Designed miniproteins, single chains, continued (2). Designs and how they scored, part 71

Each design is a single chain, and the fold is of that chain. pLDDT is the mean over its residues in the fold that is shown.

## One batch from the design tools (miniprotein)

Design m6458
Fold by ESMFold2-Fast:
Structure m6458 (fold): chain A 81 residues (1-81)
Amino acid sequence: MSDDEIDREIQISLARMQYSVSLIAAQVSAKQGNEKLKQLSEQLAQTSRQLIDALERGDLKTAQQLQAQIQQLLAEINKLL
């Protein structure tokens, strides 16, 4: 449906932005010598890329699972800050 297509396009755009921010965070963490934050930021970038792929395929169930995984990774990062 058109509404579902619009929602998917918005979600893909947001996931792409999150992926870009995660890559920058990983690079900054690497430069600061924070190994754990670097590892979590790299995992966040990788999971965000997988979310983009799932959304582009229309696999909403996998997308929901990946969104939950992203929330878990963000919670782990927050514990380090």
Scores: mean pLDDT 80

Design m6459
Fold by ESMFold2-Fast:
Structure m6459 (fold): chain A 90 residues (1-90)
Amino acid sequence: SAAEAQLQARIDQVEALVDEAEALLQQGKASGDKELLKEAKKKAGHAYDGAGAVKNLGEYLGVSQDLIDRAEELGRRAKELKAEAEAAIA
């Protein structure tokens, strides 16, 4: 459906944010650059919110379980990245 295609596009954007947050976190930890760590935290936060939105709307619309599971997994990864970035900033 058009709705499922839009949620798929949204979750692909969330995955890109998770990947970018991971890269920024590793660069920030290696260099000690707090600006990279802050950017990693910000992108991880956006990814977490986006994953939650896709999961909630997907469940409401009855989309495929694979899409819901992917959103839940990306949300978990985003939450872990945000926590790691927060710890590295401190």
Scores: mean pLDDT 90

Design m6460
Fold by ESMFold2-Fast:
Structure m6460 (fold): chain A 74 residues (1-74)
Amino acid sequence: MAELQAIVDEALARMDEVLADESLSDEEKVARLHEIVAEAEARLEALGGADDPATRAAVAELRAYYVGRLEALA
């Protein structure tokens, strides 16, 4: 659990850093957020297994945050 949460926390921090970068356009921010989420999801599934409830919870948390941030950019 702690290791899955560390991956989520790292991804959230990276997404916040991208959103705070005033040199990036909204389109560039969207592209970078998509990359961060895709990489984090792959790491979570590789570590915990796609069918594990803790992995699914971590992926759901990551996706909910990502969707909320995309909506803020639109």
Scores: mean pLDDT 81

Design m6461
Fold by ESMFold2-Fast:
Structure m6461 (fold): chain A 62 residues (1-62)
Amino acid sequence: SSTDTLVNEVQDLINSSQSPNKAKYEKEFEDAKETLESSSDTEKQVAAILSLIGIKEDLKLV
């Protein structure tokens, strides 16, 4: 799915990142991934997806 693709892209970006904020992004990624895997709440899933997009955009700018 598009969500699985996004999760994989963000994971790869974090793993390849030389950012001093890498640990922060890893935590935010883990929280978002856990929400997507454990929650059936659409609002929580959307919030998790937006969090992943935010990490992706931040890592592309640094």
Scores: mean pLDDT 81

Design m6462
Fold by ESMFold2-Fast:
Structure m6462 (fold): chain A 91 residues (1-91)
Amino acid sequence: SEREQELAKKVKEIEQRIEDYKGRKFNVDLELMRTTHRLDRQIAAGSPEEQPAIEAKKQAMIRETEAEVQKLDEQIRRDEELKEKSIREYE
C-alpha cells in the first residue's frame, strides 16, 4: 500500500541518519585515541616544564570529544524514538 511505502521510506531515511551518526561517533573516538596516544608520547619525551601544558591540552580534547559524543548519542536517541513513533502511527 501507499502507507506501507511511505513508512518504509521514512524508516529508511531515519536508519541512514542513525548510521551516519554512529559513523561520526566512531571517527571522533578514533581521532581522540590517535591524538591522546600522540600527546602521551610527547609527555613521555618532553621536559617536566612542558608536561602540564600537554596534559591540559589532552584533557581539553577529551572534554570536547565527550561533549560531541553526547550530542551524537542524543541525536541517535531522538531518531530511534522517531522511528518507533512512525511504526506505531502506521498501526
Scores: mean pLDDT 88

Design m6463
Fold by ESMFold2-Fast:
Formats: structure tokens, sequence, C-alpha cells
Structure m6463 (fold): chain A 55 residues (1-55)
């Protein structure tokens, strides 16, 4: 379980970096949608970690 949690934490960090890169790009509808999608994926990953820790 700890190994999986560490992997998910790395995924969250990577998603945060990608969101920052997209926010630095010109504000287009596509970039806004991608930012939204990455935020959803990050939130889902965090939810899975919390569920694994608490069962």
Amino acid sequence: MEELIAQQERTIAALEERIRELEAQPPTVRNQLLIGLFRIVKGSTEFVIERMLKR
C-alpha cells in the first residue's frame, strides 16, 4: 500500500506541473478544458489515496 501511495503522490505532482504549464499557455478553450481534466484526474487520485489510507 505504501508503494502505491508513493506512486500516486508522484502522479499528483506531475499533474500539478502539467496544469501550471497549461495555465502559462495562451488562454484558449482547449487549454481550459485540459486544465479542468487534469484537475479532475488529480482530485480522483487524491480521493483514491484517502480511501486507501482510511479504507
Scores: mean pLDDT 75

Design m6464
Fold by ESMFold2-Fast:
Structure m6464 (fold): chain A 59 residues (1-59)
Amino acid sequence: AEEAARRAAEAAARRDVGAAAEGLSQMHKLGGYDAEQMAAAMRAAGSEEGARAARTLSG
């Protein structure tokens, strides 16, 4: 899950929407993460942009 969060954060930083979506999908499948947990993981990985994307996917 943390590895998927890191990959999603890196993709978001590069503005790679497809890779960011794949990373978030992996987090959801592997850990049953909700949007806030995914946002927290991406923020911990250094991506505020990725954290916002995770919350958007929940809404």
Scores: mean pLDDT 61

Design m6465
Fold by ESMFold2-Fast:
Structure m6465 (fold): chain A 102 residues (1-102)
Amino acid sequence: MAEEKYKEAKKRFDDATARLERVIQEANELADKYPEYAPELRSLAAQGREAIDGLRAHIDHVEATGTPEQAAKAYQFAADALDALTAGMERRIRELKEKAEA
């Protein structure tokens, strides 16, 4: 049970990180294509990078100092946080893309 929860939570965080990395890349590519929206798109990309780096640092600290159950909870919290941020970024990127292509 505890080992399965840890593995599941870690996989969810890895998947959430990979999804946000793709959204960061899309934001940077759109910034290169649409200079008028580049400052906002690059700001979104920077926010995503800071979130990944900050949550990874926190997880590494919990894994070094905490219990496996605390590590599993840290991964789950981080995955949920990245999923929420990714959904918001995807929505805003879509809005900016629709405006640029109108």
Scores: mean pLDDT 88

Design m6466
Fold by ESMFold2-Fast:
Structure m6466 (fold): chain A 67 residues (1-67)
Amino acid sequence: MMAQLEEATQRALEVADDIALEDPPPDMSPEEMLAAAERRTEEWLGTLPEEERQRVQEDLELSREAQ
């Protein structure tokens, strides 16, 4: 259960990381890069079933709070 959600969360982070690595314009500020990654993560979360979306969001919030 939680392990599957951790995998989904890691996948979301990998997608955000791939976007940042593959397509950050050289003129983009670090804040803009974070905003773009967050936007893409939210877009992906919107495609998930309601239950999975809520759990992944909770995991992401916990990760940010632990930071």
Scores: mean pLDDT 63

Design m6467
Fold by ESMFold2-Fast:
Structure m6467 (fold): chain A 62 residues (1-62)
Amino acid sequence: RDWDVNGDGTVDEEDFAALGIELGLLPEDATPEQAREFWRRVTSGDPADPHGPAALEARARA
């Protein structure tokens, strides 16, 4: 990979895949498409969800 994508959100798809694997949220075998669907559900979900963005924000604050 390592292709320079000039999209406003295209880079995030590749980065989210790597981040999900690093955090253990996604398997190393996960595709960028699966990562996109996973993050879409997480970000579109309720902030009260323990797997939602609210949990990630709490971790960032710590």
Scores: mean pLDDT 58

Design m6468
Fold by ESMFold2-Fast:
Structure m6468 (fold): chain A 114 residues (1-114)
Amino acid sequence: SAARRAAAEALVAKVESIVPLSERVKQALINAYLNQPVPRLSDEELEELLEAWEAVRDKLSPEDALALHRAILRIMLASGAPLSLIEEFIDSIPDERERAELRAMLDFLRDEAA
């Protein structure tokens, strides 16, 4: 929907107000938020995304942070990131309930891909 796209673009704009993002990383975030097909990012582009996440993680509302975490998880999976890197990302999130939700999402998405 137009409202969901506007929300995705607003979240990306909040991240970009703190740290610049390449066009491919921005497109991956928007597509992940919208449950659209996510482009496969390179290892360098994934590193850019995770560095951007570290820069903004304490500056977002809980709702925006959760939306960004879900988008990052989808991007990491679509890009073939090692499971160890995905686990490290989830374990870095301070909220225990949110970590549990992301692990459930990881399991669901991996089952969907099998």
Scores: mean pLDDT 85

Design m6469
Fold by ESMFold2-Fast:
Structure m6469 (fold): chain A 75 residues (1-75)
Amino acid sequence: MSQQVVDVLRETLGRVHAVPGTPFETLEALSQAIIAAANGDFDTAIRHLERARELAPPEAARVIGEGLERVRELV
C-alpha cells in the first residue's frame, strides 16, 4: 500500500513541477507528503497534500486534487 501511495505522490509532484508559476512552498508540501506516505503516515500525507493544494495556482491545485482523490481511494 505505501508504495502505491508514494508512486501516486511522485507522479503528482512531477506533474505539478511542470506547471509554470508553481511556488516552492507547494513543491515543499508535496515532498513532505511523499516522506510521510513512505513512513506509512497517511493522515500526515493527506494533510500535506491539502496544504499543497491551498498554496497552489489553479492548474497545479487541480492536479493535486486528482492526486488527493487517488490517495484517499488507496488508504
Scores: mean pLDDT 85

Design m6470
Fold by ESMFold2-Fast:
Structure m6470 (fold): chain A 69 residues (1-69)
Amino acid sequence: SAEEWARGAGRAAAEAASPTAPATDPLAQKAAEMGGHPVPATAGQAGRGASDLVGERGAMEAMARGASA
């Protein structure tokens, strides 16, 4: 299903990023900071933004779990 595919793609992207840290263009990062939010110009940029957003939710859930322990 689409959900399974999206989940698998996210995991594969994380695995690919683990051994090789993604090279971030400092100029693109500075432009995003000035704009207050990144405007995806390419599929690669959109993918990175989406992965970051999903990661933030996961981290929030982990923190909530830690607080209950």
Scores: mean pLDDT 52

Design m6471
Fold by ESMFold2-Fast:
Structure m6471 (fold): chain A 104 residues (1-104)
Amino acid sequence: DPLALAALEVLDEFLKYYGITREQFIEVVREIFPDWDDGDALQVLLAMVAHFSLEDEKLREIMVEKIGEEEVEQLRRVARSLEEQDPETWARLIERIKELIKNA
């Protein structure tokens, strides 16, 4: 699936850009999403990357290169929707990722 591959490439570039290891990232994902095995979970992670791109122009450029501008804007809208629907889980995910970035 070309879209799934592009999504995974965006996640990989995000991790490399902030110096987060795959092991650290998987630990956070398992903590927040213990039954991880669906496309909704991947969409949540992409929305999280799009959220970080709001304050980081270089990250936005990386995303646009991989998935296009329209898809980045759609993921930003998904991020806002997720924050509205489940603010506690969203805040926990963002906080844990910010801690990984700070300790990188």
Scores: mean pLDDT 78

Design m6472
Fold by ESMFold2-Fast:
Structure m6472 (fold): chain A 74 residues (1-74)
Amino acid sequence: SELEKELFEALGEALKLAKEIVENHPEKWKELEKIAAETDKKIEPVRDDLSEEGIKKKTEILKETIEKLKKLLE
């Protein structure tokens, strides 16, 4: 579905940015850990929710994480 596609695209982008930090910016690992922990806490209530609402909420959370990771890479 289009919703699942958007979710997987957001997940892929977040993982790509996290990989960049892990491989090239060890001085930012502590900040990355905080962002990852916050993202996990936000996702936990909707982790197993396979409804349209659950997928949209997970995508929203991942987009917030992407913005934080982009800011961290500035």
Scores: mean pLDDT 88

Design m6473
Fold by ESMFold2-Fast:
Structure m6473 (fold): chain A 80 residues (1-80)
Amino acid sequence: SSIKEEVLAGIEKLIKELRELKEKSTDPEVVEMLEEAIKQLEEWKELIEKEEDDERIKYIYKIAKEQVEKVIEWAKKRER
């Protein structure tokens, strides 16, 4: 499914953004939160790869994206 391919690419982009943010972070608490978020995205990526229902794939991606956006905003605000 093109939806699955697009979502997997989206998850990889989010993982890259979190890894880049982690590289710039010096706060151990921020690093730990980013590591946990990366691990969670990798687990969601595995679930999406095994899923055949486009609606479920979209739902997982929506939740993953919302969670990651919150983590990124928190981390950026803390490092300002």
Scores: mean pLDDT 84

Design m6474
Fold by ESMFold2-Fast:
Structure m6474 (fold): chain A 74 residues (1-74)
Amino acid sequence: SMEEIEEALRRIEELAVRAYLEIAEDPSRSPEQKEAQARAISAVAREATRRLVEERADPEEVLRWVEEQLAKIR
């Protein structure tokens, strides 16, 4: 449903923001590494949105994939 897609989109944004903050606050990472990781997070969010909106993928599967991709970036 559209409501489930909208909820999933909001959750993707929340996961991406949290990942950005974790990377930004990590003193062990270089500025170049932080920039690369931020770009990777943005790419994951864009692909997740494409899957939900264009492919009509299952929201739960997309959210699981997002969490898996974000864990690899960290």
Scores: mean pLDDT 87

Design m6475
Fold by ESMFold2-Fast:
Structure m6475 (fold): chain A 82 residues (1-82)
Amino acid sequence: SAERERLVAETADLATEAMGLGAKAAGESDIKTSEEFQKLVREIFREAGLAAGAKTLDEVRRHAERVRELAEKIRKKAEEIK
């Protein structure tokens, strides 16, 4: 459906932005903090992939919500290292 396709696209865009922020922050951090950002980037990538592969709108919504939560964690953590 158009609604499903739109939500998948919006989730992919959010995931791409958050992964870019997380990767940049990892490069600017100590080893331990870098590993924490890399873990969050991998989790976002996984959840975005699950959203894109989901067969129902409700499943896409579940994974989109997790991407949103992980994106917020990356944003807050990136602010803490400034």
Scores: mean pLDDT 88

Design m6476
Fold by ESMFold2-Fast:
Structure m6476 (fold): chain A 106 residues (1-106)
Amino acid sequence: SVDDKVLEGVRALAQGDDVSALRYFAEALELDPENEFALYALRGLLIQLFPEYRDKINSLSPEELALVARATAVLLERLSEEEAREKFAELLEDPSKAEEVVRRLS
């Protein structure tokens, strides 16, 4: 359920597991795009990781935010910090590339 995904995301954040938190909150938004807590948590976590992109992150739709968050989790696991930052910037300009990023790096 959406509530289960939100709870799993909160637990991941409490443990310092930002990557798992991104995935769980993205899954919560995929199940319910109107979930205010998941939306708030994902925006906050992405802004904490990439504060220079605050305005861009805040302009994403819930659907775009979920796509970007899922791809960002993969970027953080597979790439260097510098490369992940560069690819994150590209995803903010074109969130439709998120599925391709996940497929290529998974």
Scores: mean pLDDT 86

Design m6477
Fold by ESMFold2-Fast:
Structure m6477 (fold): chain A 65 residues (1-65)
Amino acid sequence: MTGEEAARKAVEAAKKGDSELMIQYAREAAKNGDVPGVLNAAITAFRAGNLDAYRGAVEALKEAE
């Protein structure tokens, strides 16, 4: 799976409120260097009121430093 594919799936999971799946795909996207995709997933989770998924995405970004 490419980073772009993982990021797209993370955003979709965030929209559905699936925190665990979103965090899994956000980590995969970060590992593949798609920082913009992880940011989009984090913003999507935050706007949906899913703070746990938002925090997980932020942690994935820190791992990508």
Scores: mean pLDDT 79

Design m6478
Fold by ESMFold2-Fast:
Structure m6478 (fold): chain A 95 residues (1-95)
Amino acid sequence: PLLKAADYLRRQGYSEDEIGAVLQAAQQYSQEHPEDAAAIEAALTNKDFYTDLRIAILKEFGKLPSQLLEELGEEQTIAALVQILARLRENGKLL
């Protein structure tokens, strides 16, 4: 799933740093919420998940992932993405 997810994000115009942040956030979320790990793994192979993720980031921060990385750095961007994943779960977007 991770290799397919990275390839998909690269084709959508995400940078390697952005791809790394998204995949690290997904891994961290799965470690913190092991009950959701299978749903996260399935979501990483679903194009609609990335559309929902982009919309959620824009709604919450008004910024693209690349802008968050530039302004907050990798660690804070990963933490922000983990929070977005939690909201997607609450809204049934990870199912």
Scores: mean pLDDT 75

Design m6479
Fold by ESMFold2-Fast:
Structure m6479 (fold): chain A 57 residues (1-57)
Amino acid sequence: MLGTTRGDIARALWTLGETDPARLARVVGVGPELARRLSRAMRAGASLDEIVAIAEA
């Protein structure tokens, strides 16, 4: 996608302080397993680059 990627959406949610895996799954459009990994990375203070990489997996 040239406009909005899953990584861009994940970055926006991280900026808003959203780390709930159920909401991440719904809004980013990823499965519950990936949403849980994304949530864990966000809560652990992972870099934005890592958060984007997980969301784009």
Scores: mean pLDDT 77

Design m6480
Fold by ESMFold2-Fast:
Structure m6480 (fold): chain A 69 residues (1-69)
Amino acid sequence: GSSDYDTSNTYVINSINYIDNGNYVDSYNSGMTGINYGNTSISNGNSNSSIVVNNGDYVISTSISNINS
């Protein structure tokens, strides 16, 4: 595929992180757990679950680069 849609903010079910400072990036979650991203990260891997983290502030941000086949 083409690499036109590389976004810094992608809702990925593999890793869930909270954003408190406004800057955080989750790499391509391929073989990682995602529970230890420094601040607060929850490796849920479940699209049906509700995101609940500490601080009460959370978003999912993933840096997906070169996802072309």
Scores: mean pLDDT 35

Design m6481
Fold by ESMFold2-Fast:
Structure m6481 (fold): chain A 89 residues (1-89)
Amino acid sequence: SREALIAQLEALKEELKKAKTLEELEALAREIQRLVLSSPLLSVEEQIAYVLRIIGAILEYRYTGISLEELKERLLKIVDEVIERLRAA
């Protein structure tokens, strides 16, 4: 259900706020990607766009040197946008 999916994303958002390592952020990012890709409420194009943004943020951390805090903020923003999109659907 929409409500169950939003609740799972809200829980992942709280875990993102607590995450202290790249490994924790990458594990949470994989769970967010899984939820996005499994949602029939999002078009395939929207699913791909969100997944690419998540992957892009991690790659920018690994290869261009943004801070762990900036990576966390980018992932939080993506989750917030997905939640808002689902509420509007």
Scores: mean pLDDT 88

Design m6482
Fold by ESMFold2-Fast:
Structure m6482 (fold): chain A 115 residues (1-115)
Amino acid sequence: SLLADFDLNKPSPHLLAEEYDELIEKMEKLIKLDPKNAKAYYLLGLAYEKQNKLEKAIEYYKKALEIDPKFDESLRKLVEVLKKQNKLEEAREVLEKLLEVDPDNEVAKELLKEL
């Protein structure tokens, strides 16, 4: 899966490590042009997670959710990374704050029950 063939709506699941650096550069340029592109922040988070830069991944998943609180994939990834770091209280806070803004968020309710 080459970055040249990368579609924001159909991202390749099997990027090589060097392709993640190219993805990061591309997404950083995209967010400078369109700072409300939630998907670009999500993809930047995913790229940093694959590089094991978990704190940066958390920051970008949070930014995606600030722009789009209905971004279920970013929420699932944020909670997954927080659980891997044993930050269960932070994961709970994120889910509870999201439910204050969007009380019908079924994904947030599901993830909160799994903590």
Scores: mean pLDDT 81

Design m6483
Fold by ESMFold2-Fast:
Structure m6483 (fold): chain A 56 residues (1-56)
Amino acid sequence: MLLEPSEEALEVVREARARGVGAIAAPDGSILVFGPNVEEDRKAVEEIAGDKIRVG
């Protein structure tokens, strides 16, 4: 089966981008964070995701 980003993951990515964080939704429904501050940005995305979305 094809996996596509969940609606929830896309919402979290939008909020992360609004905060200036480099993030994308992965096909398995997780969120990938990238950039020079990846460790701090990953924590911020986890806080935004306040649901049960996986953050990588």
Scores: mean pLDDT 70

Design m6484
Fold by ESMFold2-Fast:
Structure m6484 (fold): chain A 52 residues (1-52)
Amino acid sequence: SLADEIRRLMAELGITPAPGAAEQLARLIEEGRLDWDSLRTQLRNVAAERAA
């Protein structure tokens, strides 16, 4: 599922998601309220901030 793909991406970036976060993000993408490229960029920014 799209939520599983988001969860996998978060895990690869070392991000621990809040319960239901991946499912909420998947719904926003499916509704066209968030695109995959924006999500990927935002998650990378969060990972970089945590690594600093």
Scores: mean pLDDT 78

Design m6485
Fold by ESMFold2-Fast:
Structure m6485 (fold): chain A 73 residues (1-73)
Amino acid sequence: TPLAELIREAGLTYEELGKLIGKSAATVRRDAERGLFDPEYAPVIAKKTGLVPVTEAVPGEDRPRVVGFRPLP
């Protein structure tokens, strides 16, 4: 998924990212597999990659889906 690609681009493991945002590695892996974005990911990814997630709303989901990414201005 684009979210999993962003996490790989950041050079972070799911465990490392989870520690930075207060989530378990299992939760981060599940989010990456589904492509669902939690706002807590945005500042960490931006600091590591210079990229911002592009998201869309998903009916029935509390969190939007990452559909791509673009450079920070």
Scores: mean pLDDT 77

Design m6486
Fold by ESMFold2-Fast:
Structure m6486 (fold): chain A 97 residues (1-97)
Amino acid sequence: SSELEAEILAALAHMYIGIAKLLESKGDYKAAGESYKKAGDLYVEAAKLSEDEERKKEFLREAAEAYKKAAELYEKAGDKKAAEEARKKAEEAEKEA
């Protein structure tokens, strides 16, 4: 079921957000940013698999939030290029939501 697959990907994204928070608390901003970016990517994939318009919009909003947090952490790590790419992904997810 595409719906079951979407929920599994969303659960995995939640785990990556948890990992990112732990890495941020340790000052590993680059790894934290990468973990948030991975969560965003997983939410976008979940949105593509979901046939429920409301759930799709929820996943895209979660993706946008994860990408915005990734951009913030990439900025703290000094990776301006990764931050700009993450911001663009956040804007794309917001536009589709």
Scores: mean pLDDT 90

Design m6487
Fold by ESMFold2-Fast:
Structure m6487 (fold): chain A 66 residues (1-66)
Amino acid sequence: GARDLGQQGVRYAQQGDVDGSIRLFRQAARQDPRVAIDSARQSIRILIKQGDIDGAMRFRRLIRSI
């Protein structure tokens, strides 16, 4: 379900796989946009702490497109 896709996307973001994470969040958004947005926001916080500002900006753009 959307929740499982969101959690997997957060794990991919933690591992530095921003592209894989975005694909999972887009799949989650088709089922439940709110779950996708919440998971993407969590991933933004993780990427900022890791110093990946470009990745964080990609998630911010994703949220605006949902």
Scores: mean pLDDT 88

Design m6488
Fold by ESMFold2-Fast:
Structure m6488 (fold): chain A 88 residues (1-88)
Amino acid sequence: SHMIEELKKKAEELTKKTLENAEILKKYVAGYKDYAEKVEKKAKSLLDELFRAIKEGKPMEVVEKSLKELEKLLKETEELLRKLGLGL
């Protein structure tokens, strides 16, 4: 459905931005490599779980939970980059 396609697109966009932020942390901030790698693994895992929940016809609440976790993860990486002076 249109709604499911929009949710998938949003999840992919959130994941992409989170991975881009993790890459910046790995390249420019000594001591954040392990943290960035954990963020990358978590983002990929959350995206996989969200797509699996959709494929298996799980309740919308399960899909929304994974989406909110991706949103939270992105926000955490954005806040960290701001604190480190690496911009938006």
Scores: mean pLDDT 86

Design m6489
Fold by ESMFold2-Fast:
Structure m6489 (fold): chain A 57 residues (1-57)
Amino acid sequence: DPELEALRRRLETLRGLKEQIDEDYKAGKISKETYEKVKAFLDRGIAELEAEIARLE
């Protein structure tokens, strides 16, 4: 299913970005405020994609 595969690939991308942001924060490369803001944005996007995938399965 090309629509499901596209959503799953996007979900994988957002999860990877979240891991990268966690690493950047632990390394002191970004501020706590930037980390919290970006993480909240990614968490929302991940939840939305997970809900969409669940509806299409």
Scores: mean pLDDT 85

Design m6490
Fold by ESMFold2-Fast:
Structure m6490 (fold): chain A 79 residues (1-79)
Amino acid sequence: MVFIVNLGLPGVIPVEKIKEGDILLLAGSIQRMDTAKKIIEKGVKKIITTYKPLSSVEKLLKEAGIEVIVVDSVEELKK
C-alpha cells in the first residue's frame, strides 16, 4: 500500500502510523538518523523522496534493505 506524507509540513513524518511493507512517498528529506531507524523498525519496503537525504541516512536505509529512490519532481511519484 502506498503511504503519502504530504501535509505541507516538511519533517513531520508519522512513523508510528507506518505499517510493514509500506511504500513512503515524501515531499521532503529525511534529516535525522533516529527517524531513519524508526522507519527501518516499522518494516518499510521502499522510500521515494523529492529531496536527497543526508548521506549517512541514505546509507543506513540501504544497509537495512530499504530501496531509496530520489526523484526530480512530484510527477515521477505518480509512476
Scores: mean pLDDT 67

Design m6491
Fold by ESMFold2-Fast:
Parts: C-alpha cells; structure tokens; sequence
Structure m6491 (fold): chain A 90 residues (1-90)
C-alpha cells in the first residue's frame, strides 16, 4: 500500500488534506472529505504500473466540476479515471 497526501483548497479558501490509499497494481484511487462548511471534496488519482501518479490528482467540489473533469478525462483517453468519475455521479 502506498499513500499520497493531497492538499485541496475549497471554493471558500479552506485547505483540506485528503489521503489517497493505493494498492499495488491499482490504476485509480479516490478519496473524499468534508470542509468545515460540509462541502464535499473528492480527489481522483490515476496511477501507472509502478504506483506513481500519471498526472496531478483531479479535484472535484461540485457536480459542475465533476462533469468538466469527466469531459477532460474522456478527451485525454483516461478511461479508468472517466469510469471512476461516472461512479461518483450516481
């Protein structure tokens, strides 16, 4: 297991540290947390075969950001990340 701490800034300017836990061979991992104002922040990380981040983790704090992140993931051919974002919309 490898852990990544990601500092996320909410739309209100609050900083929240989210910890992504990734298992060996896992391609996508997600972590979620709440701000002090009860806003949900979600981070999606995509990993290569060596367990290293492919790009900076995607941060979503609203349904609109989730839809934009999904569109970008699809455009970039990031199928695993796109599927994870689709599951977050349910």
Amino acid sequence: MKTYEVEVTSPEGEKVTLTIEVEEGQRVATASGLTSSNRRLTVVGEFDENGELVEEPLVVSSGGELLRALARARAAGREATARALEELMK
Scores: mean pLDDT 75

Design m6492
Fold by ESMFold2-Fast:
Structure m6492 (fold): chain A 96 residues (1-96)
Amino acid sequence: SRSPETEADRRRREEKLREEVEKLKEELEKTPKESPIAKLIEIFLEVYENPDVDLEKKKKEVEEEVSKLEGATEEDKELAKKQLEELAREAREIRA
């Protein structure tokens, strides 16, 4: 049986999410501000800062930006939306 989540386990999850967010910030600095990639990173960072945002609205914004990428597939749109949902879930759990 697994023990209930400890404060140490919560800190490790928070540190991991913080590292992932720093990587997104680094990618944003390397990306042209007018690009769909920059807009996608900005949406992910906004959801990290406010995980209680209207997630369905943000998923639609992600789908619209992915659609602007050359060669983007329906699978790419679904993957990006799933990644946004996971980020929102992790951010809510860490902030709770």
Scores: mean pLDDT 79

Design m6493
Fold by ESMFold2-Fast:
Structure m6493 (fold): chain A 68 residues (1-68)
Amino acid sequence: PVKLYKSTAVTEVDGQVIAGGAYPSEAELAEMTATPDGAARKVVNNGREVTQTYVPAPEYRDAALAAA
């Protein structure tokens, strides 16, 4: 899967990974928490609900844990 997290300046909060390049909205953070093994976001595309799964890059996750 495509990895969307690449920022090293962001910290994990309550096991949630913040997407790199921008702060996620509260709705996006809630979607990220909905997936125990990763982050997932529900998007309405052409009137249909589609789930997009985000996987943190290993370097980002390690950097966030080190910053905490």
Scores: mean pLDDT 44

